Designed miniproteins, single chains. Designs and how they scored, part 102

Each design is a single chain, and the fold is of that chain. pLDDT is the mean over its residues in the fold that is shown.

## One batch from the design tools (miniprotein)

Design m3561
Fold by ESMFold2-Fast:
Structure m3561 (fold): chain A 90 residues (1-90)
Amino acid sequence: DELEKLLKEAEELKKEIETSKDVEKLRKRVLELLDKGIEVVKDIDPELALALEMARDALEANPNLSLENLKEAGQLALDYAIERLKELIE
């Protein structure tokens, strides 16, 4: 199930954000997960797909985001996405 796999990857990234010290590596992982998430949910939950696309575009537009800002924004986005994905899987 692609939704269950996406949920697991989102939960793993949320844990990784707590301990990450490399902004470039974290940025790359967030962008990869956003791309995957958009593709998986675009036909299932268009509102979630739009939210993920906006997050991706914002991240690409802000290459100078600090590690602290990326962690804070990522934490909020992942909390929203995880809750939404759990509802879709249920």
Scores: mean pLDDT 83

Design m3562
Fold by ESMFold2-Fast:
Structure m3562 (fold): chain A 62 residues (1-62)
Amino acid sequence: MEQQRLEQEEAFRDGLLARDGIDLSRLDPAQREEVLARARAELERLRRAGEETLEEDRRRAA
């Protein structure tokens, strides 16, 4: 379902922050906002890269 995709994106964002070893509970609100904004940008980049890979696989299969 499409709603599950949005929930998955949020979980992925949280996982991305964990990969960088970022503990949001230790950050003040301003720092958290900056970190979250950066995480959203990285998520968008990875999502676009994933779409590119999927297209390449489709072209090879066709």
Scores: mean pLDDT 65

Design m3563
Fold by ESMFold2-Fast:
Structure m3563 (fold): chain A 74 residues (1-74)
Amino acid sequence: MAKEAEEIEAETLERMREHLLAAQEGDPVAGTRALLDTIIEGLRKLPDKEAADEAIAGLEALAAARIAALEAAA
């Protein structure tokens, strides 16, 4: 159970990194928002809705902090 959650978190972070690097030529804020939407859709397909909801909340908080930092730097 915990091992599966760790794998999902690691995969999510890796995917965010890859997409952020790919979106470097574009708007990084818009790219981050699009990536977040894609990951949330994936998380919603998980059978454990409580774990998915908690992961989504944590991911949204992390993305919001990152977007705020990018907007402040722009």
Scores: mean pLDDT 69

Design m3564
Fold by ESMFold2-Fast:
Structure m3564 (fold): chain A 78 residues (1-78)
Amino acid sequence: MAEEAAYAAAIVGGGLLMEEAEEKGKPLVGQKLVKESGDLKVTVEVTEEAFVATVQLGDEVAEYRVPLEKVRELMASP
């Protein structure tokens, strides 16, 4: 479940970062999303190698890494 949440965060956050980069003409690499709500902290970061999603809830932590090149290949480029 935490693993599924981290996966969803990587995909959804990655998609949002890609859309923002496309619409605003910003580089994708180096973009970062952070959302905190009470005990919940979600971080999605774009590196040259991967999208890194980290979901923290109190003492529980789940991480998921998606290779950046594979994500780019799967998404039809605008």
Scores: mean pLDDT 68

Design m3565
Fold by ESMFold2-Fast:
Structure m3565 (fold): chain A 55 residues (1-55)
Amino acid sequence: SDRGLELAARELGVSRETVRRAVELARQGRWKEAAEILGVSERQARGALEATELL
């Protein structure tokens, strides 16, 4: 999980804490809010979090 957080944070240009918060929001079905804090679209947020195995 730590490696996935670092990879997602580096790719999206955000902190690991921001990625962790986005994962929590996504697990609650709050994809729009997760995408907003990551600074990307919902599609991009879903792809990035799934590609790094955080979901």
Scores: mean pLDDT 80

Design m3566
Fold by ESMFold2-Fast:
Order: structure tokens, then C-alpha cells, then sequence
Structure m3566 (fold): chain A 94 residues (1-94)
């Protein structure tokens, strides 16, 4: 279970970083707020699917561990969203 959460944390960090880089490029290319939100939502859904596959691989997992894994997915998506909002505000000011 500790190994599962370690893998989930590493996966979430990687997806968060990749999503932030992609969103930054989209903003630089003039993407709309709607397009950026859709990209973050898609990345979060794909991360959740990968986490569900990891949970299946580990077999029997406690409710607490499952909830923590889901929370880590949500945090990754939220972090990407916050940075996107800050970058969009900066772009409008420039």
C-alpha cells in the first residue's frame, strides 16, 4: 500500500508537470480559457485511469489508500489549473 501511494505520487507529479508545460505552450499560442480547461480535465481523467490501473495491479487496497490516491489526482489537476489562471492573467496584462 505504501509502495502504491509512492507510485501514485510520482505519477501525479509527472502528469502535473507535463500538463503545466503543455498548458503554458497553449497559452503562448493564444488558446482560449475553455481549451485550457478541457486540456486540464483530459489530463486529470487520464491520470485517474492510470491510478485505477495501478490500484488493480496491487489488488486488495484499503478505502483510506484509495481515497488518498484520488486526492492526489485531484491535487495535481488543481495545481495545473491554478498555474494556468496565473499565466492567463499575466498574458492579458502584457
Amino acid sequence: EEELLKEVRELARKVEEETKKEVKKMIEQGASEEEILKKIQEATRELLKKVEELIKKYGEVSEEVRKEAERLVDQAGMAAYIEAQELLEKKKAE
Scores: mean pLDDT 82

Design m3567
Fold by ESMFold2-Fast:
Structure m3567 (fold): chain A 70 residues (1-70)
Amino acid sequence: SALERMDERIERLERLLAESDLSPSEKTLVEAEVASAYMMIYVSTRLGTLTEEDVERAERILREAEERVR
């Protein structure tokens, strides 16, 4: 599921982010963006209102976060 895939990616991102050379403010921004994407998918999934647009937006946010911590 989208939520399961997201949990795995977030766990990986959190480990990379902790070990990254990003500034404290950059780390906070990445954490906030990822948390926002997760909450969007989580809430929409629980309410049965999840759209393709929601999934696409979350996927974009995760890809951008992954790019920043690599």
Scores: mean pLDDT 81

Design m3568
Fold by ESMFold2-Fast:
Structure m3568 (fold): chain A 64 residues (1-64)
Amino acid sequence: GPAAQEFGREVALTSAQNTLEAAREGGVPGSAEATVEGDTLTTRNTINGQTSEGTGSAADLLAA
């Protein structure tokens, strides 16, 4: 139902944020944010003043 889909997106978003945080802890200084649009997760990472964006499915991040 809708509640299960909402929960799934929240888990995927949290997973993406944790992945970006782990990258920063591994010596990649910067900031990161994530946005969910339907089943698509868009991440934005700013490293050394350079901003890059990536897209992935929320389901793939939930499975990772």
Scores: mean pLDDT 62

Design m3569
Fold by ESMFold2-Fast:
Structure m3569 (fold): chain A 90 residues (1-90)
Amino acid sequence: MEEEIKKLIEEGKLEEAYNLVLKELGRRKQWSEELKKLVELVANAYIENGKLDEARHLAAVVLRAGEEWNDEEFKEFAKELFEKVEKAEK
């Protein structure tokens, strides 16, 4: 999964990489370091490409997942993603 997402990012296929992350979020329905890393890869790619609205949207999806799973770690991770986007605007 990580190598597939990296390849899609290298090819500029950010929407496909995002969809793979959404699929993993829906499949796992729990926090993990692996899942966090997959989300970070896509979020960082959006930020690097100036797609800050898409990065913000991904952070909102992660926040909603954390709320649905009652997972404080994922809710905190979503806040970190929002802060990363805010910092990138400066």
Scores: mean pLDDT 80

Design m3570
Fold by ESMFold2-Fast:
Structure m3570 (fold): chain A 88 residues (1-88)
Amino acid sequence: MAEELLREARELLEKAAETGDKELAARGVELLRRAIELAGGAPEVLLEAARIVGEAMILKVEKAGGDVEAVRKFVEEQLEELERLLAE
């Protein structure tokens, strides 16, 4: 159940990043919130939600002609820190 919501959220946020559609972004974020709620805040779901947001940020920056490498490095660093926090 939560996995299906995460998959749909990923697709919505990816499309939002590509198109700039703020309503699509809002729906994607709402699905991430519902997935986390349904999973009771399970660490694996929290980490996957963070990855989905990070991927959308990278795509948005790429489409905007920004510094993709800087944002990719930031996202990777934040995901590693989240993994450490959630593991212990």
Scores: mean pLDDT 82

Design m3571
Fold by ESMFold2-Fast:
Structure m3571 (fold): chain A 76 residues (1-76)
Amino acid sequence: SALDLQQVSLVLRIVGLIEELRLYGKKNNDQQLLREADKLNEQVVKAVKLKDPQQSYQKLQEILKKAEQQVDKAKK
């Protein structure tokens, strides 16, 4: 469905941000950033397992915003 394609797109975007956050964490030996990346990954896994596609999509959008905020903070 169209929602399934949108979910896949959101997941790929979030995964990219999580990997960027992990890269900053490794470069700076920042255990807090690595922990935040792991928490975001766990949230993605939980969101994609939701039986309701609309609820899954909404949760993925929330996770995307959190991932973007964490990457923005890590760049400073």
Scores: mean pLDDT 86

Design m3572
Fold by ESMFold2-Fast:
Structure m3572 (fold): chain A 84 residues (1-84)
Amino acid sequence: VVSEASLLARRLLEAAKEKGYLTLDEALALLDTVTNLPPELKAALKALVEERVAENNGRLTLEEVELLAAEIEVLAVRYAREAA
């Protein structure tokens, strides 16, 4: 669970580093590349991504993706603790 969220965070950061930003469609496509996410966690991560992109005028800069990556990891740790 945490490993899958860290993989998502890493992929988001790598894509943002390559072009300087991520769009909603790009971020959601990267989320879909991560398998074995529990459905509830995947839904929560999708909602978080959609919310952060909306707050930032439809795209995230590298710095904003770094913040999102940290939020993704925190959410996954919280989910893992509540599921245990």
Scores: mean pLDDT 80

Design m3573
Fold by ESMFold2-Fast:
Structure m3573 (fold): chain A 65 residues (1-65)
Amino acid sequence: QSLFDETVNLLYQKAVDAIRNGDYDKAQQLIGTLQHMRDVSHNGGDFGTAKRLDTIVENLKKLLE
């Protein structure tokens, strides 16, 4: 949990910083990484982790709108 949460938090922080700096290409790459992690979690049957990652991805996509 702690190591995984730390990794997710770092990716989220980098994506937010990229959006704030107008680096939308970097933000899209980081969102793609989080989305891939969500898909892997869902396909592996970890629906709780997948749902949490889906919420994070949705929030980041809303910041790009």
Scores: mean pLDDT 83

Design m3574
Fold by ESMFold2-Fast:
Structure m3574 (fold): chain A 68 residues (1-68)
Amino acid sequence: SALDREAGLVRALTAHAIAELRAETDRERAQQALDSLVAWLREVAARHPELAPLVAEEVARLRATMDA
């Protein structure tokens, strides 16, 4: 279904972004990438409210990656 495809995309892009953020040495560039992905994730949650818990979890994981 479209919902399953969006959930799969959210998980895959977040996992990829976490790996990229861990490798990024420029904090400002990492923050810009994080902000862009978080904005997209919030749009996904707005279009698919059923994915809101997944989006909240993935946003928390992305922010935790920046704090580590």
Scores: mean pLDDT 82

Design m3575
Fold by ESMFold2-Fast:
Structure m3575 (fold): chain A 65 residues (1-65)
Amino acid sequence: SSEERKRIREAAKLLTELLKKKGYNVSEKEIEEQLLNNDLSDEIQEALRTLSEEEVEEILLLMYG
C-alpha cells in the first residue's frame, strides 16, 4: 500500500541519517530498496549492529508501528 511504502521511506531516511552520522557511506535510495525487499546486504546488517537499541526501536516503529 502507499502508506506502507511511505513508512518504509521514512524508516530508510532515518536509518541513512544514523549510519552517515556513524561514518558509513550509504545511499538513502539503496537502503529504501533493501528495506522494501526485506533483503539487507551484509554491509547494512553489520552497520545496524553499531546502532543503539533505542535507534533500532525507532526504525522498527516507523516501519511497523
Scores: mean pLDDT 82

Design m3576
Fold by ESMFold2-Fast:
Structure m3576 (fold): chain A 55 residues (1-55)
Amino acid sequence: GFNLEEALKLIKENPVFAPYVILSTPNAEDAKKLYESVENKNERMEKALEKVLNS
């Protein structure tokens, strides 16, 4: 199952995985929290969030 705390930790330690972690998130609320946690946001992260919000 998905774990938000582990996902947040993974993104903080390995920011390069952020788009993939966000895209794999099963719900919009947690995907948004993951996106908001990223200090330096990029287009790939925005696209990942949009895909989750529109699914």
Scores: mean pLDDT 80

Design m3577
Fold by ESMFold2-Fast:
Structure m3577 (fold): chain A 67 residues (1-67)
Amino acid sequence: MKTAEELTPLEEATLISEYYLAALNGDVERYKELAERLGIDLTPEEVKARIERMRQGARDGAAALAA
């Protein structure tokens, strides 16, 4: 299967971290690329919805903490 099978544990952890970071930054292209590498199939609509939700949460959290 086209999954994380080809990745080392370190590479997989790095991709997962980048995946969430891309979502928080609203980087649709990077998010899709990383989702494909992790074997996550998302429609363009699902990608946009997830990114927007994560960005709203991050903005709220950042504003509540320091800036």
Scores: mean pLDDT 67

Design m3578
Fold by ESMFold2-Fast:
Structure m3578 (fold): chain A 100 residues (1-100)
Amino acid sequence: MPTPEELLIEAARALKAGDLKKALELAKKVFELAVEKNDLETARKAVDALKKIAEEAKRLKDEETLKEALELLREAAEYFRSQGEFELAAEIEEFIKKLE
């Protein structure tokens, strides 16, 4: 299976190509792997990718991708809160509010 880093590179390529569904699927997989491994650094990188996907989905008026990306960001905020990363969780929640 590809590594989280390889999946993030693929997600970035998909995002540049305008393939938001593929970018979202790849970023979601990275986040799920990071939670499974309790890898906070990889989880943070997945959140950065999800934020970029959410911004692009809003720009393109892709309501389906925006909704899914914001839901994953809410899950990420809860995960970071559970890990004691309260400031990062608050930053993610503020990002969601700005984009809604």
Scores: mean pLDDT 89

Design m3579
Fold by ESMFold2-Fast:
Structure m3579 (fold): chain A 81 residues (1-81)
Amino acid sequence: SMQDKANEIARELSEELMKLAEELLKKGYSKEEVIEAIRKEVERRKPEVIERLQAAGLSEEEAELIVDIIEHEVIKYAEEQ
């Protein structure tokens, strides 16, 4: 379903950003540097992810909200380490 496709795209982004955060923390980067790297990666991927979410039936506003939620959750994870 279109809903399942949107969920797959969201999960993929979340998993990739979490893996980036974990790898940078493991390499000894500061929390601030990790958070900046996450934000930069989100900015880099945002146009592609929004396009894919819109193709899966979401509005641009709904797609942007999903990306923002994922970014906030990953940043929160990095801050709690």
Scores: mean pLDDT 88

Design m3580
Fold by ESMFold2-Fast:
Structure m3580 (fold): chain A 59 residues (1-59)
Amino acid sequence: MEEPLFSYEEAAKLLGVTLEQFKRLYKLAFPTSKEKKISLSQVLLLATGLRAHPELLEK
C-alpha cells in the first residue's frame, strides 16, 4: 500500500469531528464508496471541504 488507511473513527479524530459528523461528510463527498477504510488523500480532501464549508458540521 502506498499510503496509510484510516478507519472511520480514526479519520473522524484526525478531522476533529464526531463519528456521526464524519459519516455524513464521507457520504456527501464519496456517495458511491463502500470502502471500510479511507486513504490519507481522502482525509485531506474532507479537511479542505470543511474549511470551505464549515456549515457542514452544523447540519
Scores: mean pLDDT 73

Design m3581
Fold by ESMFold2-Fast:
Structure m3581 (fold): chain A 87 residues (1-87)
Amino acid sequence: SKLEEYNQKIELAEDATELLLIAHEFLKDLDLTGPNDTPVETVSKISEKVPDPEIDALMNELKSTSSKSSVKEILKKIFERVVVLTQ
């Protein structure tokens, strides 16, 4: 599935810049990006585009986390929840 493809990309990402680009591509594929949104703006606006208490909680976890492995796991959970709510 598309979700499995993006989860694999997240696992293979080496740094935060790659993770932001992956998140931007994923959200663009779901038509959840603004036409002029940067990758950083796209990620920061997830809660605005997909209002959900679980996504809000995951975004707060993401902001409080500095571990690359934890960031990857949180992003996968956000992607799964976005798919459930929008597809």
Scores: mean pLDDT 82

Design m3582
Fold by ESMFold2-Fast:
Structure m3582 (fold): chain A 120 residues (1-120)
Amino acid sequence: KLKEEQNKKIAEEMAERTRELLAQGEADILKAAKEGTISVAIGDVLNRLDELFNEALSLDPETAILSLEEMAKVLEEFAKEAEEKAKKSSPVESAAYRAVAGLAREAAKKARELKKKVEA
């Protein structure tokens, strides 16, 4: 039970770090959209997400599976939120939020694929 609680705590921390990274990434992408540098900002966010995925994969298999699942859920939620914000935003901000939604959906898919590989 103590080991299960520790594994859940690590998974929750990975989820929180993913949420923080996405919030910062969204802010950076919105700023970059106004400056015409959106692709660079997207690349930076993807690189940081890959670092978090590598950290999750360095954990024991059970904790890695839980962490990747929680990260995928955060990414999926963030994508939906970004899509809703896009609908209510100006054209430039809408394009930025759609870019955030797209990268979050692709990252969520990657997290689920990585989880499947660990489970195999």
Scores: mean pLDDT 87

Design m3583
Fold by ESMFold2-Fast:
Structure m3583 (fold): chain A 95 residues (1-95)
Amino acid sequence: EETEKKIEEFRKEVEKIRKEKGLVYAMDWLMRKIDELTEELLKKFPNDEELAKKVRSLRIEAYEALYRASSNPKTAEEDFEKLVEIAEELLKLLE
């Protein structure tokens, strides 16, 4: 499936960014990517209220994970994985 390839490429890019620039930069980059994907989805499907609710909910969840990571370093790895999962879910919705 095309979606599976895009998800694999995305994970590879995220891993590269984290290794080269560190966790904090990778999380910030992921949050920007989530913001971009959310904007793109809302523009592509302007009349889909259920989709709008779902993508807004995912965006809020991403901000919560980012905030938790900044407040609790012990959960930073878990919060990073949460951001990756949210970005992947948004990528699936774009297809």
Scores: mean pLDDT 83

Design m3584
Fold by ESMFold2-Fast:
Structure m3584 (fold): chain A 74 residues (1-74)
Amino acid sequence: SRAEALRAVYEAALELGLSQETANKIVVYVANRLPEETVDPDALVEAVREAGKRFGLPQETIDRLAELVRERLA
């Protein structure tokens, strides 16, 4: 579900050591990109990557965040 997908993004960001403020900004960005209740995992990962770039995260951090999100939804 959309709620499960957004929770996975938030938890993955915290697991990587990002602040709660940064994690919340990423979740809000992703939520705005994915308004539908049915979330495609590939679209979710792309939205996460775009959020990471928008908020100035290093590429390595973006790649790890995307991997953790994908793992949490597998």
Scores: mean pLDDT 84

Design m3585
Fold by ESMFold2-Fast:
Structure m3585 (fold): chain A 110 residues (1-110)
Amino acid sequence: SKFEELIDKIIEKLKEMAKEVIAMIEQNASQEEIIKKIYEKDEKIGELLEEAFEVSSLEQRKKLAEVGHLYIEKLEEVLDMIKNNAPKEEIIKKVKEMEKEVIEELEKVK
């Protein structure tokens, strides 16, 4: 379905965000550059989420909204860790946890 195709695109964009953000952290990019990259990727994920809501059933929309809340909560945790100069290994761990947990929940909404 169109909804399932959009969910798969969101999953791929989330994987791309995690990969690029982790690479930037490992390459000692500035906090400002990492945060900017997260916001750029988040904007694209948000666009796909909006498209998915437009083609969703009421039940799919409710489940997707719950996953959206989880995603934002996890993303805010990552951003806070970056802003507070948390150790790089801990930030990378949190990014990987966000990717895993959000993707697991996205697969369930199909």
Scores: mean pLDDT 91

Design m3586
Fold by ESMFold2-Fast:
Structure m3586 (fold): chain A 72 residues (1-72)
Amino acid sequence: MPSVPESEIEDALLLMERAVIESTPLEQKDELLKLLDDYMAGKISREEYREKVKELTPEEVLEKIKALKESL
């Protein structure tokens, strides 16, 4: 049985979100990847990151991220 702390699962989800964004053909891809990198580097808060991602990311990509979280 997998036994990992919640923080490790959260980190894995962030890396998977990056993969989804990178593979998605959208105008804001570079901006979204930069935003994720800024969040990972601690330049922006989690709340700010989430709001920015919702604002810049199309519903299609948000649904892919949701499905990824369900799969994990």
Scores: mean pLDDT 67

Design m3587
Fold by ESMFold2-Fast:
Parts: structure tokens; C-alpha cells; sequence
Structure m3587 (fold): chain A 69 residues (1-69)
């Protein structure tokens, strides 16, 4: 996934009430710092740091996969 796809997925999840705007900003920052990382890798790092929950991480990965389909 590109950083742009991860950012789009994060924004959609904020619109659906799954993520807060602060959580989405952290996801975008992580994706921009690691542009070659997968959505799964970005999500896992944020769960490990306590920024998002495992359920939110799964939602992010699923939304990115839907954008790539």
C-alpha cells in the first residue's frame, strides 16, 4: 500500500467513527515515515505503541485492501 492509500483508509475510518482524528493523524505520520511498509506493518507498530486497538488495526488493513481491489 502507498502512504496515500493508508491516509485515505484512515480518513474513511474517522468518517465511520472507527478512528479518532488524532489516531488517523498518527497513522498518516507513521506511513509517511515508512513509505515502503505495508498497512499490516503500520497497524502493528501502532498497536504495539498503544495508539490504536487490535480491532482498529484490523479495520485499517481491511479498508486499505478494499482500496487496492
Amino acid sequence: ATPEQIATAAVRLVERGVLTERQAAAIVEEALRHPDASAEEIAQRLVERGVITEAQARALVAEVAALEA
Scores: mean pLDDT 85

Design m3588
Fold by ESMFold2-Fast:
Structure m3588 (fold): chain A 92 residues (1-92)
Amino acid sequence: VKFKKGSLYEVLIDLLNQFKKAIEAKDEETLKSLGPVLLLLRHIYKDDPEAVKIIDRVEEAIEKAYNLFKQGKYDEAIKVIDSEIEKLKKLE
């Protein structure tokens, strides 16, 4: 990577990639540890309504993917995460 910017969208994409890797590894402990990161981001960006909407959408996608993971639907969980990453890439 030639240049890395500290943007909200980059942080959210990185978080989603970590979540995807944890699903692939079937690592429930890592999945549980990633939730507090979203709460922190929501607090940091609380005065930006557009940022909060995007964070809330990512949180909903992560919750949906985690519920699919708990059901053993790993491929479906990964598809939910991949869809959200693609949406975020279009906003950068």
Scores: mean pLDDT 79

Design m3589
Fold by ESMFold2-Fast:
Structure m3589 (fold): chain A 68 residues (1-68)
Amino acid sequence: SALEAYNEGLKLYNEGNYDGAVKAYRRALELDPSFKEAHQQLIVALSDSGQADLAAKEAEKFKKLFPN
């Protein structure tokens, strides 16, 4: 489920495995594109893994999906 993928992402992030967290959060969003918290954590994990350009692109996508 999207929630299971998201929780796996949180676990990997807390272990310092930012690349693994990114993959898990992306999986959560494939299952539920409206999963706001998965989008927010994906942006954080991308930033922490040094993928600033990808983090910026995901932030713009987040702004379009969640304008309120």
Scores: mean pLDDT 85

Design m3590
Fold by ESMFold2-Fast:
Structure m3590 (fold): chain A 101 residues (1-101)
Amino acid sequence: SVNEEAREELIDRAVERYPELSRETIAAIMAAMAQGLSNREIAERLGISVGTASRLRRIVDETRDEVVQELVEKAKNNPESLTTPSELAVLKALEKLKSLS
């Protein structure tokens, strides 16, 4: 699905930038953020410190913002590239992740 494609792209980008993090860790943080969990609730659920939960949430938010910015810049240079249903749907899915975190 488009939501799965958006998640995998975000996970791939985050792991490439932060190779010390596993794909499973990033996916777990994204799922918790999508559920609207606080840093404390994420820490309790994943068995990590609140500081670690805060750091991982920031990594996901920053990585998402970077991917969104890249798609926006691509649209400015080639508007037709963001008129494809898949790219527009990916952008909407990434924006939704921000509103739920």
Scores: mean pLDDT 72

Design m3591
Fold by ESMFold2-Fast:
Structure m3591 (fold): chain A 88 residues (1-88)
Amino acid sequence: SLEEALEYFQKALEEGGDEELLRKGIEKVPDEELREKLRELLEQARNKEDLRAIAAGGASAVSALSAGRPEEAFEEFERSYRHVLSQL
């Protein structure tokens, strides 16, 4: 569910980019296209900061889905994802 996905992504962020919590969050994403994008990014992740960025993006994307704005989910993902990476 979107609520469970959001909870796992937020917990992954709190734990500093926990990969296992991030994987659990991705599994709970009901949108298949977003789920596959998140899996691909996880496979390409090089460090904890990449994992934090993916978790932040995932949280923003599922929040957009929960608000009934699926067309904005990828844009909200990219915004939060890039913001976290820019803090480095």
Scores: mean pLDDT 83

Design m3592
Fold by ESMFold2-Fast:
Structure m3592 (fold): chain A 62 residues (1-62)
Amino acid sequence: MEEVERAAERLEAAVPQLIADLGAAATRQYLDREVAEVEREFGPEAARRVRERVDAALQAAL
């Protein structure tokens, strides 16, 4: 869970800069790929938690 928590925090912190650099649509695609990697390494429950947090960060950064 520590690795999953660090991944979520890192992605959350990166969202504003990713939107500035790539735009909202490309940022969503990037985050989808990162969540898929979390699922591959840590399983679907971990991926769901990271997905919820990055979706919230995307909404806040709009």
Scores: mean pLDDT 81

Design m3593
Fold by ESMFold2-Fast:
Structure m3593 (fold): chain A 83 residues (1-83)
Amino acid sequence: MSERERNRSRVFLTLLAHAGEPLSAREVAEITGLPVSTVSRELRELAAAGHARRVRVPGSRTPRYEFDFLGLVERGLERRRKE
């Protein structure tokens, strides 16, 4: 596994472990020990892939991300309906 793949896996697993809790890139960086720039990039890639949801918290200027459990379930149900 490359460093990039390892970093992505760590960020993804952190979001999964905190499912239902929107986390900022800084908070994920503190949990994983990765640079904020690395975490921010990986969070954007996960959101683009549909594995994370970008959440706006009222009063916060910092975007937060959470594991998109509902989106994963909806996609699973769509696949089952199509099958």
Scores: mean pLDDT 72

Design m3594
Fold by ESMFold2-Fast:
Structure m3594 (fold): chain A 64 residues (1-64)
Amino acid sequence: GPVDEREVGLALVEMLAGIIRSETGNKEIADLAYETGVKALDEGKSIEEAMRLAIQKAEEALKA
């Protein structure tokens, strides 16, 4: 069937969270990035916006 854009977005956000976990060694930051990206997709934001928001939250958490 046709690829669901939301399913693609979820897969990309999962991959991003995995990269964040690998690079930071911090599960809590990776989980926060994942939750932020998923919430953005659920609110109807684009994949690009969801990923940007996930990265922003990870950066903020890493500096706290």
Scores: mean pLDDT 84

Design m3595
Fold by ESMFold2-Fast:
Structure m3595 (fold): chain A 98 residues (1-98)
Amino acid sequence: SKKSQAAKTLAEQAKIGAKSAIEAGKHALETGTLSSGIGGVLAGIGAITGGYLAKKRADSGGSSDDAKQQAYDGAKYGIEGGEIGIKLGMEALKKAAA
């Protein structure tokens, strides 16, 4: 029961986090705070990816029972994912230009 409750709470928090990230990305696009909208889409994808990785880590028997710590790890992974995406995009562009 406790394990099922923890999994349900994590799933609900992941859903809320993903929804909030999408809404934040949409708002940034509408207010023009992001150039050409690509940054907003990447930020939204990063947050969703971070949330998915945090959930997968918890499901694999990770030691984090703290929803706050899981949210922090998700955000960190989202940022790291975004940086990796930019680097890979730049490398692909350099290869296409050669």
Scores: mean pLDDT 50

Design m3596
Fold by ESMFold2-Fast:
Structure m3596 (fold): chain A 100 residues (1-100)
Amino acid sequence: SKEEILKQAEELIRELNETLGEIVELLEDEELAKLAQKINDLLIEALEYLREGKIEKALKKLEEIKKLVDEMVSKFDIPEELKEKIYELLEKLEELVKKA
């Protein structure tokens, strides 16, 4: 159902935000913190579009998020486990949004 998809999307976004927070705390880098905040803001926008049934706009925001995550991973020495977790969560979120 649409309600179950929204609940699962909210849970995935919560876990993405928690993982980004762990990365920011570990590295203590101001540029990384700003990039993580931008990713968080785009995740919230994607969720708002999903709530409105604007699937194409939600997917475009996820594409922007993926580009910023790629930038973050290329610029900063993020532990492999946390990198893998972020990409896994993003893939799950994208597949979930496509089913909406």
Scores: mean pLDDT 88

